Designed miniproteins, single chains, continued (5). Designs and how they scored, part 101

Each design is a single chain, and the fold is of that chain. pLDDT is the mean over its residues in the fold that is shown.

## One batch from the design tools (miniprotein)

Design m19727
Fold by ESMFold2-Fast:
Structure m19727 (fold): chain A 75 residues (1-75)
Amino acid sequence: SSRREHYLRLTEEYLERIRRLADPETVEWVEKKVEELLKQGKYLDAAQVAAQAYSLAVLGEPLESLSVPALGDPG
């Protein structure tokens, strides 16, 4: 449970930072992507997306540069 709680806290921290640095369109896109991953139970992926988006926002890089690592059985 602590691992899930850790990733949720990281995700929230990065989203809060992104809201202060990025434009509303960027914030909305990141929040929607994170919400979809959290709904699927992909807590690590959600935290990584939020962290990567924060890094891109700090660097002034476009969101098209964002890479989402997929964790789980591919089928």
Scores: mean pLDDT 75

Design m19728
Fold by ESMFold2-Fast:
Structure m19728 (fold): chain A 69 residues (1-69)
Amino acid sequence: MITDAEIKEGLALIYSALGDLFMERGEYEEAAKWYEKASELFREAGNDELAQQMEQKAKEARKKYEESK
């Protein structure tokens, strides 16, 4: 049976994969947005470890965005 937390975690995994895709393409601003959304959903699902990982990836993406200007 799928729980609300499992649905949020699954959606967060999709958002993190989108972030990785945009990161690979050099679209750092978009990557940061998707990682931030993933982090929020992981936190809502009670997965603080993955939420922190996504927050870190979002920070890296934002740093690369500033460096690419």
Scores: mean pLDDT 84

Design m19729
Fold by ESMFold2-Fast:
Structure m19729 (fold): chain A 56 residues (1-56)
Amino acid sequence: MLEEERERLLEIAKVNPDEAGARVTELLQKAQASGDPELLQRVAEIAREVGEAIEA
């Protein structure tokens, strides 16, 4: 599921960067609230990739 969200967010970033940024922020907040450090790290990596796609 997280890999599917990553691919979807990267596609959204190319056509609607504002929405992609908002979704990534929400995903980060959810991961932070989960208390799962591995999930948080994976989501942070996705956020970095999405941010790079938005800036491209």
Scores: mean pLDDT 79

Design m19730
Fold by ESMFold2-Fast:
Structure m19730 (fold): chain A 80 residues (1-80)
Amino acid sequence: SEAVLLALKVARGEATDEDIKRIEEMFKEAGLEEYAPKVPELARSEDPEVRRLVAQAIIYLENGDIEKAKELFEEALKKL
């Protein structure tokens, strides 16, 4: 799936600008517009744990678990 590929690239620190823009769109489509502007910073984080939390959030967004995706993304934000 697209989300699995995006999540894998984020976790590995390999996400392109196009990948990051697509992830921002996914957050907006899920009603998490307030978090979308933070996607580039977190997806490009030097901290592999921050990137893993973002990757997991992407998977939960694809599965429709918006609450869990939000929780994981907020946890990533706390590590900045």
Scores: mean pLDDT 87

Design m19731
Fold by ESMFold2-Fast:
Structure m19731 (fold): chain A 66 residues (1-66)
Amino acid sequence: KKKEELIKLIKELAEKTASLGPIDEEEFKKKLEEELKKLEEYLEKNNPSDEELEKWIEELKKVLEK
């Protein structure tokens, strides 16, 4: 499902970001998981189209690929 792919990409991006700096990685990951849960609830409530989800996925892939 595209929603699951989007959430997975966001989580991967955040995990990469957390590994790069002098930041509390555990605190960062906990906050990220909380925000991802809110995002999942938002997606379920607003039910964006597959085209909208694909656009967001493409944008995230571009950031990850740099």
Scores: mean pLDDT 70

Design m19732
Fold by ESMFold2-Fast:
Structure m19732 (fold): chain A 87 residues (1-87)
Amino acid sequence: MPSPEEKILEGIERLKRLMDIAKELAPDNPVVAEAYEKMEELYKKALEAKTVEELEKIAREMEGVVRKMLGTLSSELFAQAIERMAA
């Protein structure tokens, strides 16, 4: 069974993948660019995290960044990003 830490890291990796796809689909969108920059900073902090509690906090912040971005963007961009993640 994956540890709680491994499960959180898997979630973080999926969020990073979603942001990479969003940037590819909408490179000139300022909302996507801002979210991507924040996600890169949080991803670096996640790799340096020493505890499960620290990783969980970072993962929640990353989820917040994605949620705010998606709430601002069109449903079409969201659908395209999910489709590419599934491919």
Scores: mean pLDDT 78

Design m19733
Fold by ESMFold2-Fast:
Structure m19733 (fold): chain A 79 residues (1-79)
Amino acid sequence: MKISKEEIEEFKKRMEELADQYPLAKRVIEALEKYEKGEISPSEFAAILVGAILDALTDDSPAAQEFRKALLELIKKIE
């Protein structure tokens, strides 16, 4: 499925809001920018999101929980 430009922009804004509380959000923003530029495939982008979720699994903070939720919602649109 092709993610709409509006959905990408909304996700990016959500990650930027989380970045001050959760540093992994900055890594996801960098990956998203590469995806938007066509530098990485949808599959490579999805793999980065999955890796970020795995890195966040042991963190029970509200910011980490919101981060995981946002990534899972986006991954479902890539599949």
Scores: mean pLDDT 77

Design m19734
Fold by ESMFold2-Fast:
Structure m19734 (fold): chain A 66 residues (1-66)
Amino acid sequence: SDSELEYALKVADRAVEENTEAAYNVLLALARTLSPEILRKVIDYLRSRGDEETAKRLEEVLKEKE
């Protein structure tokens, strides 16, 4: 849903902006609960922000779900 995507993007923004292990761990935990479709959008968003390392970590989560 749009609200689920909005929340996920907000968590992703906080992880990039705070750049702390705690913020990234919250994003990773959330990623495990997201649908593959929404998770792909979060991955694309992180790449657009220049955070390729976190995008790769989320791609591994996506592989574990499928």
Scores: mean pLDDT 82

Design m19735
Fold by ESMFold2-Fast:
Structure m19735 (fold): chain A 72 residues (1-72)
Amino acid sequence: PFPPLPEEEIDRRIAELEKRFGVKFTREQVETLLDIARRLREIGLEVNRQFYEEGRIKPELLSAEELAALAA
């Protein structure tokens, strides 16, 4: 499972979204989106782990974070 994000990480994500999309998100909205994204990513990592073990996907298609999670 993913650990809870520190406050500085959430603030960084808010700043990135503001910079990229030119819209201001509230902290609560970003936290909700991150929770949804984390849950979806946990599901995706389990699916990717299964496919990787079956040889259906290649390691180079995974992010460094995803590779680290599979190694844990």
Scores: mean pLDDT 65

Design m19736
Fold by ESMFold2-Fast:
Formats: C-alpha cells, sequence, structure tokens
Structure m19736 (fold): chain A 65 residues (1-65)
C-alpha cells in the first residue's frame, strides 16, 4: 500500500541521513530499490526524497574523507 511504502521509504531516508559510511548508503539504496519493486504504488515524492538524502550524505562523507 501507499502508506506502507511511504513508511519504509521515510525510515530509509532517516537512516541515509545518519549513515556513517558509503557502504551503509549502498545498502540503504538497495533496500529502497526493493521497496519500489514491492510497492508499485510508492509515491514518487518519497522515492525522490530518499534519493536526495543518499546523494547529500555521499557528498558530506566524501568531504570528511
Amino acid sequence: SVEEAEKELAELTEKAKKAKTLEELRQIEDQGKRVVLEYPDAPQEAIDALAQAIKERIEELKKEE
């Protein structure tokens, strides 16, 4: 359902913001892809929010390394 997809994507988005390594971000991205495959009615806004959080966190971690 839309509500289940939004919940899982929101949880992944919060995990992405707190990720400490690029490996964790790769795992989160893979989990997000799985959610989209399981919930074809997943809202695009939630998918985009996760993608943006991953992108921003990658940039932050690269500046620290």
Scores: mean pLDDT 83

Design m19737
Fold by ESMFold2-Fast:
Structure m19737 (fold): chain A 110 residues (1-110)
Amino acid sequence: MMVLTQSPASLTVPEGGTAVLTGNSSINASSAVAWLKEDPAGIPSAVIINASQRAKGVRDRFSGSGSGTTFTLTLSNLQPEDTGTYYVVAVGAETGLPSFGGGTTLTVVP
């Protein structure tokens, strides 16, 4: 079974700063990795797909990188609207089913 781990579990960053979130997979995920944001109201939306592609409508300050077993989400020039919980998601080749990381809670402070 694919196991996804995320670090850090929580992060508080001032407005205008940079947040770096890491996801690690127990098996090779290639680039079949997405990053989802859950806003404080509990609504999920995609921010990065295929490890490095921005989802539709996502600002250029969001960047995804990595391949194989290590994946990074970088958020630069942070705004208060970026506050939320971010999840790494990967699809297992054998099952076709998604596996989710434990989440990273980002708080942006003025």
Scores: mean pLDDT 80

Design m19738
Fold by ESMFold2-Fast:
Structure m19738 (fold): chain A 64 residues (1-64)
Amino acid sequence: KPYSKEEKEELTKYIERLREASEALDRERVEELTEEMKKKGYSDEEIRKINLLATDDKPVSELE
């Protein structure tokens, strides 16, 4: 799915927050962020890709 500028900004914030939580080994925070993304309408596959970007220290531009 092509993302708008606003969607990319939101996803960038989620990537940064997920990265911070993963570096802190805060599994509860990672789960909380995942649930917030689900509530915003992101699919399980999109969330998985975003989580991989956070873990690999990659920007949202790699999502496409």
Scores: mean pLDDT 75

Design m19739
Fold by ESMFold2-Fast:
Structure m19739 (fold): chain A 60 residues (1-60)
Amino acid sequence: SIDTSGVDRQIAQQVADRIRRLVQQGMSLSQAISTTYRDLSDRIGEDQASLIISAALDLL
């Protein structure tokens, strides 16, 4: 199975930073995750969005 690439790790870090910023702006963690997941899912598909969100949560 294909694990992760350097690009996926960098994207996960950027996504973690975005989630953190949304929470700092007053959004709940659940809302920040849902908003970010929906945006990613629309752009790159649900499967890839789920993997990136899971990786990003490990960085929070």
Scores: mean pLDDT 78

Design m19740
Fold by ESMFold2-Fast:
Structure m19740 (fold): chain A 56 residues (1-56)
Amino acid sequence: MSPEEREAALAVIKELLEEGEVTREELEAAIKEATGVVPSDEELNELIIEALEELA
């Protein structure tokens, strides 16, 4: 995932997390829609942690 794709993915994850409970599948689908790329399990975990830290 490029830095630009990562930034777009992070923004989408933040938006979905602010709306409430979201599934892992919904996060993956939203990232794919925004970036055209499906993150790995490790990349998705890192993005979720970063999004939660920025929202705290």
Scores: mean pLDDT 79

Design m19741
Fold by ESMFold2-Fast:
Structure m19741 (fold): chain A 70 residues (1-70)
Amino acid sequence: MEELLKKIEELREKLKEVLEKTKLPVAHSVEEHVARLEELAKKYGNEDFLELARLLREAVEKARELEAAR
């Protein structure tokens, strides 16, 4: 689990570098990233992408709970 979170952070930094250099359209929401990961999982049959999507959704829900609690 924690190794997957570290992998997500590495992918985030790589994606940020690519976006800054190429000026690609910025994703509108975390849900867009989750949808893309789910599409990749379906296309390649790789459970790692599904796990990353699940962890990202859990992180968003936890962030919403923390915001609501404040």
Scores: mean pLDDT 62

Design m19742
Fold by ESMFold2-Fast:
Structure m19742 (fold): chain A 55 residues (1-55)
Amino acid sequence: SPLDERIAAVLARIRELLARYNATTDPAERAALQAEIDRLVAELGRLEAEREAAE
């Protein structure tokens, strides 16, 4: 479904950013990556709720 595709895309992006977060030694870059991960985790929660409501 389009919703499952969006969830998969968000999960793939979180995984990519988390890998960058773990690889970096720059505190400023780490903070920026954490902020973006937090935003995507919030979006994932919203999409998961939409998926549950559709079932």
Scores: mean pLDDT 86

Design m19743
Fold by ESMFold2-Fast:
Structure m19743 (fold): chain A 61 residues (1-61)
Amino acid sequence: PLARVQAVLAHARQVQDELDKQGLSHDDLAQRLRAWADRHADELAAVGRALRDQNGADFAS
């Protein structure tokens, strides 16, 4: 799952860089990321599960 985490982060950076160069607002970034997340819901779910497993994010501390 680590490879998917890296791919997701790389894509997010590319979207951010594109929007920054175009001078688009934070709202435009949010909309594009939301659309991308919807398209890749299964991959993002797998990444989220992997991150929770490694970091214990869902466990009370």
Scores: mean pLDDT 65

Design m19744
Fold by ESMFold2-Fast:
Structure m19744 (fold): chain A 62 residues (1-62)
Amino acid sequence: MDIRAAKLGKDNAEDLYKIAKEKAEQFREDPSKKSAYQRFERQAKLYEESKKFLEDSLKKLE
């Protein structure tokens, strides 16, 4: 794996995670927005998993 590409991917995943998490928080307290909350929470989870995968891969490359 290319370390530079992995670092760039990790940074992008972190940024997207923050955006999705913030959107989820906006809908957390509104029961009528539960579907929107779940959608953004799922997006945040996917970006978090991508970040962890890339972080784990970077650690193993050393």
Scores: mean pLDDT 77

Design m19745
Fold by ESMFold2-Fast:
Structure m19745 (fold): chain A 96 residues (1-96)
Amino acid sequence: MTKEEAIELGLEMAREAKRIAEEGKDIGLALNLLRVAKLLADKYGDPRVEEAVREAAEALAKALGVDLQLVYDLLNSHDVDEIYALAKQIQAEINK
């Protein structure tokens, strides 16, 4: 995959994640698409992908009713216990 192909894929994944998050129907899929987009943004450093990731993360935070930083913490987590703790925090905010 070329850098240009990776940037295009990252943009499409971030935009699709935002669309799904705004629909509120499959938050897990939106989060997974956003994780892929963020990985590509971090690897290639393209500001367009970074901006699309930020917009999608903001949409997901709004859909979940949580702080934007909590969404970024979840995207950067690779530990199952950390993901579980963050999911509990998100659930607590939703149930307020």
Scores: mean pLDDT 73

Design m19746
Fold by ESMFold2-Fast:
Structure m19746 (fold): chain A 66 residues (1-66)
Amino acid sequence: MEKEREELRKKINEEILESIRAMMESIAKLILEKTPEEEREKVKEEEEKWREEIVEKARKGIKEAE
């Protein structure tokens, strides 16, 4: 009983994280489209960094909520 609830919870948390990643990817794409060619490489590196930070914070928040 408990084990089945934990598996279901993990699946829900996984879907939430996937939704967050998809949203971050959409935002990153919009930023890149508005970024001048000369700054795109720098912006890509910064986006990859903050995207990882946001996903990590979301994962940590889910763990703390449990």
Scores: mean pLDDT 75

Design m19749
Fold by ESMFold2-Fast:
Structure m19749 (fold): chain A 66 residues (1-66)
Amino acid sequence: TAEEQALREEAGKIRQRIDELKKKMANLREHSQDYSAEYFVNTTLQLNNEIARLDLELKRLEEKLA
């Protein structure tokens, strides 16, 4: 249905955002020596919090598609 398609598209966008944030996390870890410990910890926390929020939203959408 059109509603299912809209939910799938939204879920796809959220997955892409999660992947982008995970890539940023990986890049941050790879270049950790270029950052202060404070910057590294704060940025890692921010990225993890955003990923957690998006994971919850994705679960809600996936439950509607099941």
Scores: mean pLDDT 84

Design m19750
Fold by ESMFold2-Fast:
Structure m19750 (fold): chain A 75 residues (1-75)
Amino acid sequence: MTTYTVYALFRDRAAAERGAEAVAAIPGTLDVRILPVGDRYLVVAEFDSEEAARRAAEVLAAIPGVLSVSLAESR
């Protein structure tokens, strides 16, 4: 099964929590995690389809406090 992972770096925990909550509501979301990375917070979300991952990337990019968003395919 091919999975798609979206990584979104946020400046603060509240922004990361809003992002994680928003993407968890997307159909096709397999897992959502928030990881502290230095003074920042990384949201890692896994999806069963590229469409779901792209939608998640758009949602995360719209959250105030987002610093970067990237998408990766995992086989």
Scores: mean pLDDT 84

Design m19751
Fold by ESMFold2-Fast:
Structure m19751 (fold): chain A 112 residues (1-112)
Amino acid sequence: SIEELVEEFLKILDEMLATTDPAEFERLRQRFIEIANEILEKVPEEKRDLVMEIVGLALSALDLKRTRPELREEAERVYELVKQAMKAFVEGNYDEARKLIAEAGERLAALR
């Protein structure tokens, strides 16, 4: 189900956030992309762009935390908004998911 895929998606994100091994990070990233693609295949076409934006922001926040340790707290805030957006998405609250993603995107853009 989509709910089970979202649970695995969030679990892998947490594992990627916790790992300090670059090789493990890349293995988890590949698994994350596989699960994201499975979610995209199962969601309605009109919701696909929202899921793609959630996935992109999650990966951007993870990469920022890894490459810019001084921005860790800001990256973690973006990550939490993305996590909340995916939860709202699976609960069918698409307006809340879009609002959270917009906030995450604005915060991430300010760090460029």
Scores: mean pLDDT 83

Design m19752
Fold by ESMFold2-Fast:
Structure m19752 (fold): chain A 70 residues (1-70)
Amino acid sequence: VEEALELLGKAGVLAVIKGEDEVVKLIQEAVRAIKEGNFEKAIELLKKALELSTDPQVKKLLEEALKLLE
């Protein structure tokens, strides 16, 4: 869980730098879901973020976080 949160933190910062505002919002909502123990909601939100992101590095970080949560 901690490793997934670290990867999502990195993805969120990079998404801000890249101007992917909707991806940032979905990552923030997913982090909240993880902290609440709602992993199903977090996975759904991260899959949506992955679909919306156009940056290969953001996508890679999101895919790595998803592997840790699934």
Scores: mean pLDDT 83

Design m19753
Fold by ESMFold2-Fast:
Structure m19753 (fold): chain A 64 residues (1-64)
Amino acid sequence: VKKEIEELGKEFLEAKKRGDKEKAIEHMRKVSEIMKEEMIKKGFDEEEVEKLGEENLKLAEEMV
């Protein structure tokens, strides 16, 4: 999981550097999905995890 998030972070930075806003957002969505699955697996409420994912994506869109 940590390695996957790190690789997606690199892909996000490269996409942002190229001005590829859509790909940058796509990579952040993948990070959000991985984090969502891990939190649900740890027993967090699915609805709360969904809201956190939406907040993370909104922040990512603002950064791009």
Scores: mean pLDDT 73

Design m19754
Fold by ESMFold2-Fast:
Structure m19754 (fold): chain A 88 residues (1-88)
Amino acid sequence: DEALRRSDADAIAYIAALEEKPEEAVPLLLKILEKGSTPSVMKAAADVLSTLTGEQKEIARKGLEDVAKNALSSDAKEAAKEALAKLA
């Protein structure tokens, strides 16, 4: 919840730092997209998810597919679709 309470700039910086901890990052980044945030923060979360490899890439892909289909925010759906294209 701390990431969701930060300013956009602080949230983006925090999200970028999460690349060093993919196991912790994936559920938090997917939660940001599911709950919605500003377009800049959602784009940052989707961008990090699109850079993952191995097991975390497959977990991120499944979560992003759910966001793309079921999220209430159109911005979250578009960010998820763009991340899925990069993971293909």
Scores: mean pLDDT 76

Design m19755
Fold by ESMFold2-Fast:
Structure m19755 (fold): chain A 108 residues (1-108)
Amino acid sequence: MEAVEALEKFYEFVLANPEATRARIRMRTREKDGRPLVELRIEVFDAQDRLIGKVEAKDSDLEEVERAAREKYGAPSLTDYLTHLLRQVAEAGKLRRVEVEAELPPPP
């Protein structure tokens, strides 16, 4: 699963599941075979801190992910796309808290 697809599935899940109160999003880049890869892990919890949803993307090429974000959403970087997505979640009145842990390179 691609990182942009994983974020899309997260958004769809949150819209469809009113019991979702908290999300934890972990994004990091790592180098593998000389290229930067994005690892994304999203966990969604209810009011009792039970895990109700989980989405993961591993081994997504950073350049391809950022190209998809630009082409599909006009976002100049993956971080900008995530920021836009979280604003949309907040505007929809979904989730009470979002925790973001991001180890991404600065935007170009």
Scores: mean pLDDT 79

Design m19756
Fold by ESMFold2-Fast:
Structure m19756 (fold): chain A 55 residues (1-55)
Amino acid sequence: SAREEVRKQLIRRLERAIETFRKLAKESTDPLVKKNAEELAEGAEEAKRQLEEKL
């Protein structure tokens, strides 16, 4: 369905965002950047889980 296709597209975008935020958290020396990148990755992982459960 179109709904499932849009959810799958968002899941793929979230996967890329998680990779980007995890890399930024690992490579940054700025404590505020590290904290925000980790929190954003965790939020994206939670959103991905919710979307996958509803497919």
Scores: mean pLDDT 87

Design m19757
Fold by ESMFold2-Fast:
Structure m19757 (fold): chain A 59 residues (1-59)
Amino acid sequence: MELEKLEELIEKYKDNPAIVEMLEGTKDVVESALAKGRPEAARAALETTEKYIEELEKE
């Protein structure tokens, strides 16, 4: 999952504050990790969030 996809998910779930808070937290972790030169940490955060959203969308 890319940051642009993450922002799209924030807009999609904007009426669910718990999901928005989680997605915003993931974005902060990803941006912080990339700024520190830790792409693996950014990838792990994105992967964890992607799996959670996939489970939600499977109903």
Scores: mean pLDDT 78

Design m19758
Fold by ESMFold2-Fast:
Structure m19758 (fold): chain A 66 residues (1-66)
Amino acid sequence: SLLEREREEARRVADELYKLAIEHAKQGNKKEAVRLAIAAMIAYASAGMPDEEVRKKLEEVEKLLE
């Protein structure tokens, strides 16, 4: 269905944004890492990812920023 395709695309986009957030965090680009992480979390939520998993991914980015 169209909704299933939209969820799959949201998951793919979320994974790409999350990867960029991690890369920026490792480079010390805190502001950009946070922006990308927020965008990734919104995309993961849109893809139907459980809140617990979304939170865990955000925590991984936060650990790299400290």
Scores: mean pLDDT 85

Design m19759
Fold by ESMFold2-Fast:
Structure m19759 (fold): chain A 81 residues (1-81)
Amino acid sequence: SGAEDAERAREAAERAEEAARRAEERGDRRGALHAGAAAGLARAAAGVAEIAGGGKEAAEAAERAAEGAERAAETGEAARG
């Protein structure tokens, strides 16, 4: 259902935001910036899903962005200095 797609998109955005937060807590400046950008995309997709009354494409976009955020948080290089 549209409501289910919107909920999935929201959950993906929350995961992406968590990934960005974890990178920031580690002092991984590059990972935090990349994960933060991906989290912004996931949240935008979640907003579209909410306004549209759901949409598989918006939910999928949010999930892909969340995967990107989690990947960026894992592979970012720690800032020197």
Scores: mean pLDDT 78

Design m19760
Fold by ESMFold2-Fast:
Structure m19760 (fold): chain A 94 residues (1-94)
Amino acid sequence: GRLVELAEELAGVGVRAVDAAYAAGKLDEAEAAAVKLQVGSLAQAMLDAAIAGDVEGARAAGEELVALLRSIGADEAAEEARRLVEELVRAAEE
């Protein structure tokens, strides 16, 4: 469904941003693996909250994911993630 598609797209944005940070030498291999796990966990938490009708929980998980991407210097990916979080929150409010 739409919520799953948005969560998968958001996770993809995050994973690509981590791979780019690793390729740029901003993260080592262990740091990149850990951040990818956090991206997946936060995208799943956002999806689970959205399915449960917990709009506030979905937004909180999404905001944490955006902050995570900013913390690794992935500012463009963080802005794209923000857009996807807002789309998912709107879909969850329906």
Scores: mean pLDDT 88

Design m19761
Fold by ESMFold2-Fast:
Structure m19761 (fold): chain A 76 residues (1-76)
Amino acid sequence: SNLGKLILEKIEKLKKRIEEAKKEGKLPEEKAKEALERIEKAIEVLNDPSASPEEKLKALKELEELEEEIEKLVKG
């Protein structure tokens, strides 16, 4: 599905952003670890066939909030 593909691309880009920021010293290692754990938790919900549409929407919102938090930490 188009939505599933877009979600996977968003997750891939976010993981890459976190790893690059960590390597460049722009993001503390502990914050990078926390961010990656939050991504994995969201992926678990999104891949759970028993999860409700509401739970999956919440997981997507958590990924969007995390992206904003990482950009704030990296930029200042």
Scores: mean pLDDT 83

Design m19762
Fold by ESMFold2-Fast:
Structure m19762 (fold): chain A 70 residues (1-70)
Amino acid sequence: SHAEKAAEAARAGDGEAATKHAAEAVKVLPESARPHLEKAGVAAATGRFDLAERHAREAIEAAREALEKE
């Protein structure tokens, strides 16, 4: 998924790819994941890659929890 690709790009220090994948993930994931993806994108754009990876993974977890309750 784009959220997973954002987390992987952030871990690799690729801020451009991390920001791009986080923006794409916002379009397809549940509303509960959106604030986490927005924080991941801001962190990646500002060079805070550890924080970007953390927030992208939080978005994946929030999306998983939302889908499991259906």
Scores: mean pLDDT 76

Design m19763
Fold by ESMFold2-Fast:
Structure m19763 (fold): chain A 70 residues (1-70)
Amino acid sequence: EPSLLEKASILLLKLIKEVREEMVKKGYSDAEITHVLAKLSVEVNDLIERGASIEEIEQRLKKLAEELLG
């Protein structure tokens, strides 16, 4: 069965794909896209290290995506 790390990694990969596609469509530079994607990865790692649940990780990533793309 998928571990918490596996589930979080799958969610992060999905979000990275969605954010990248939207940022490319909006005309962001490669450097800006790379910076945003790195920030998402750091946020997920921080949440995992502090013992956050998968539900907390999903909620935080959703809000962060809204802030970055909104």
Scores: mean pLDDT 77

Design m19764
Fold by ESMFold2-Fast:
Structure m19764 (fold): chain A 69 residues (1-69)
Amino acid sequence: REVKLANLITAAGLHYVGAELLGATDAARKVRELIKKGIEAYNQGKYDEAEKLFKEAIDLASRAIDEAE
């Protein structure tokens, strides 16, 4: 479980960097907030909520990267 969460955090971070590099600043900011909320959930022992938030961050960043010119 922790390995899965670590992989999701890493993937979310990489997607965030991708969105930032492509100039999708608003989307990158929203991705960062989702990552922050995921970390807060993880620290509270709410691992299922943390996983959901990290997946949402990855999905949002992926869409922003695909839409970014």
Scores: mean pLDDT 73

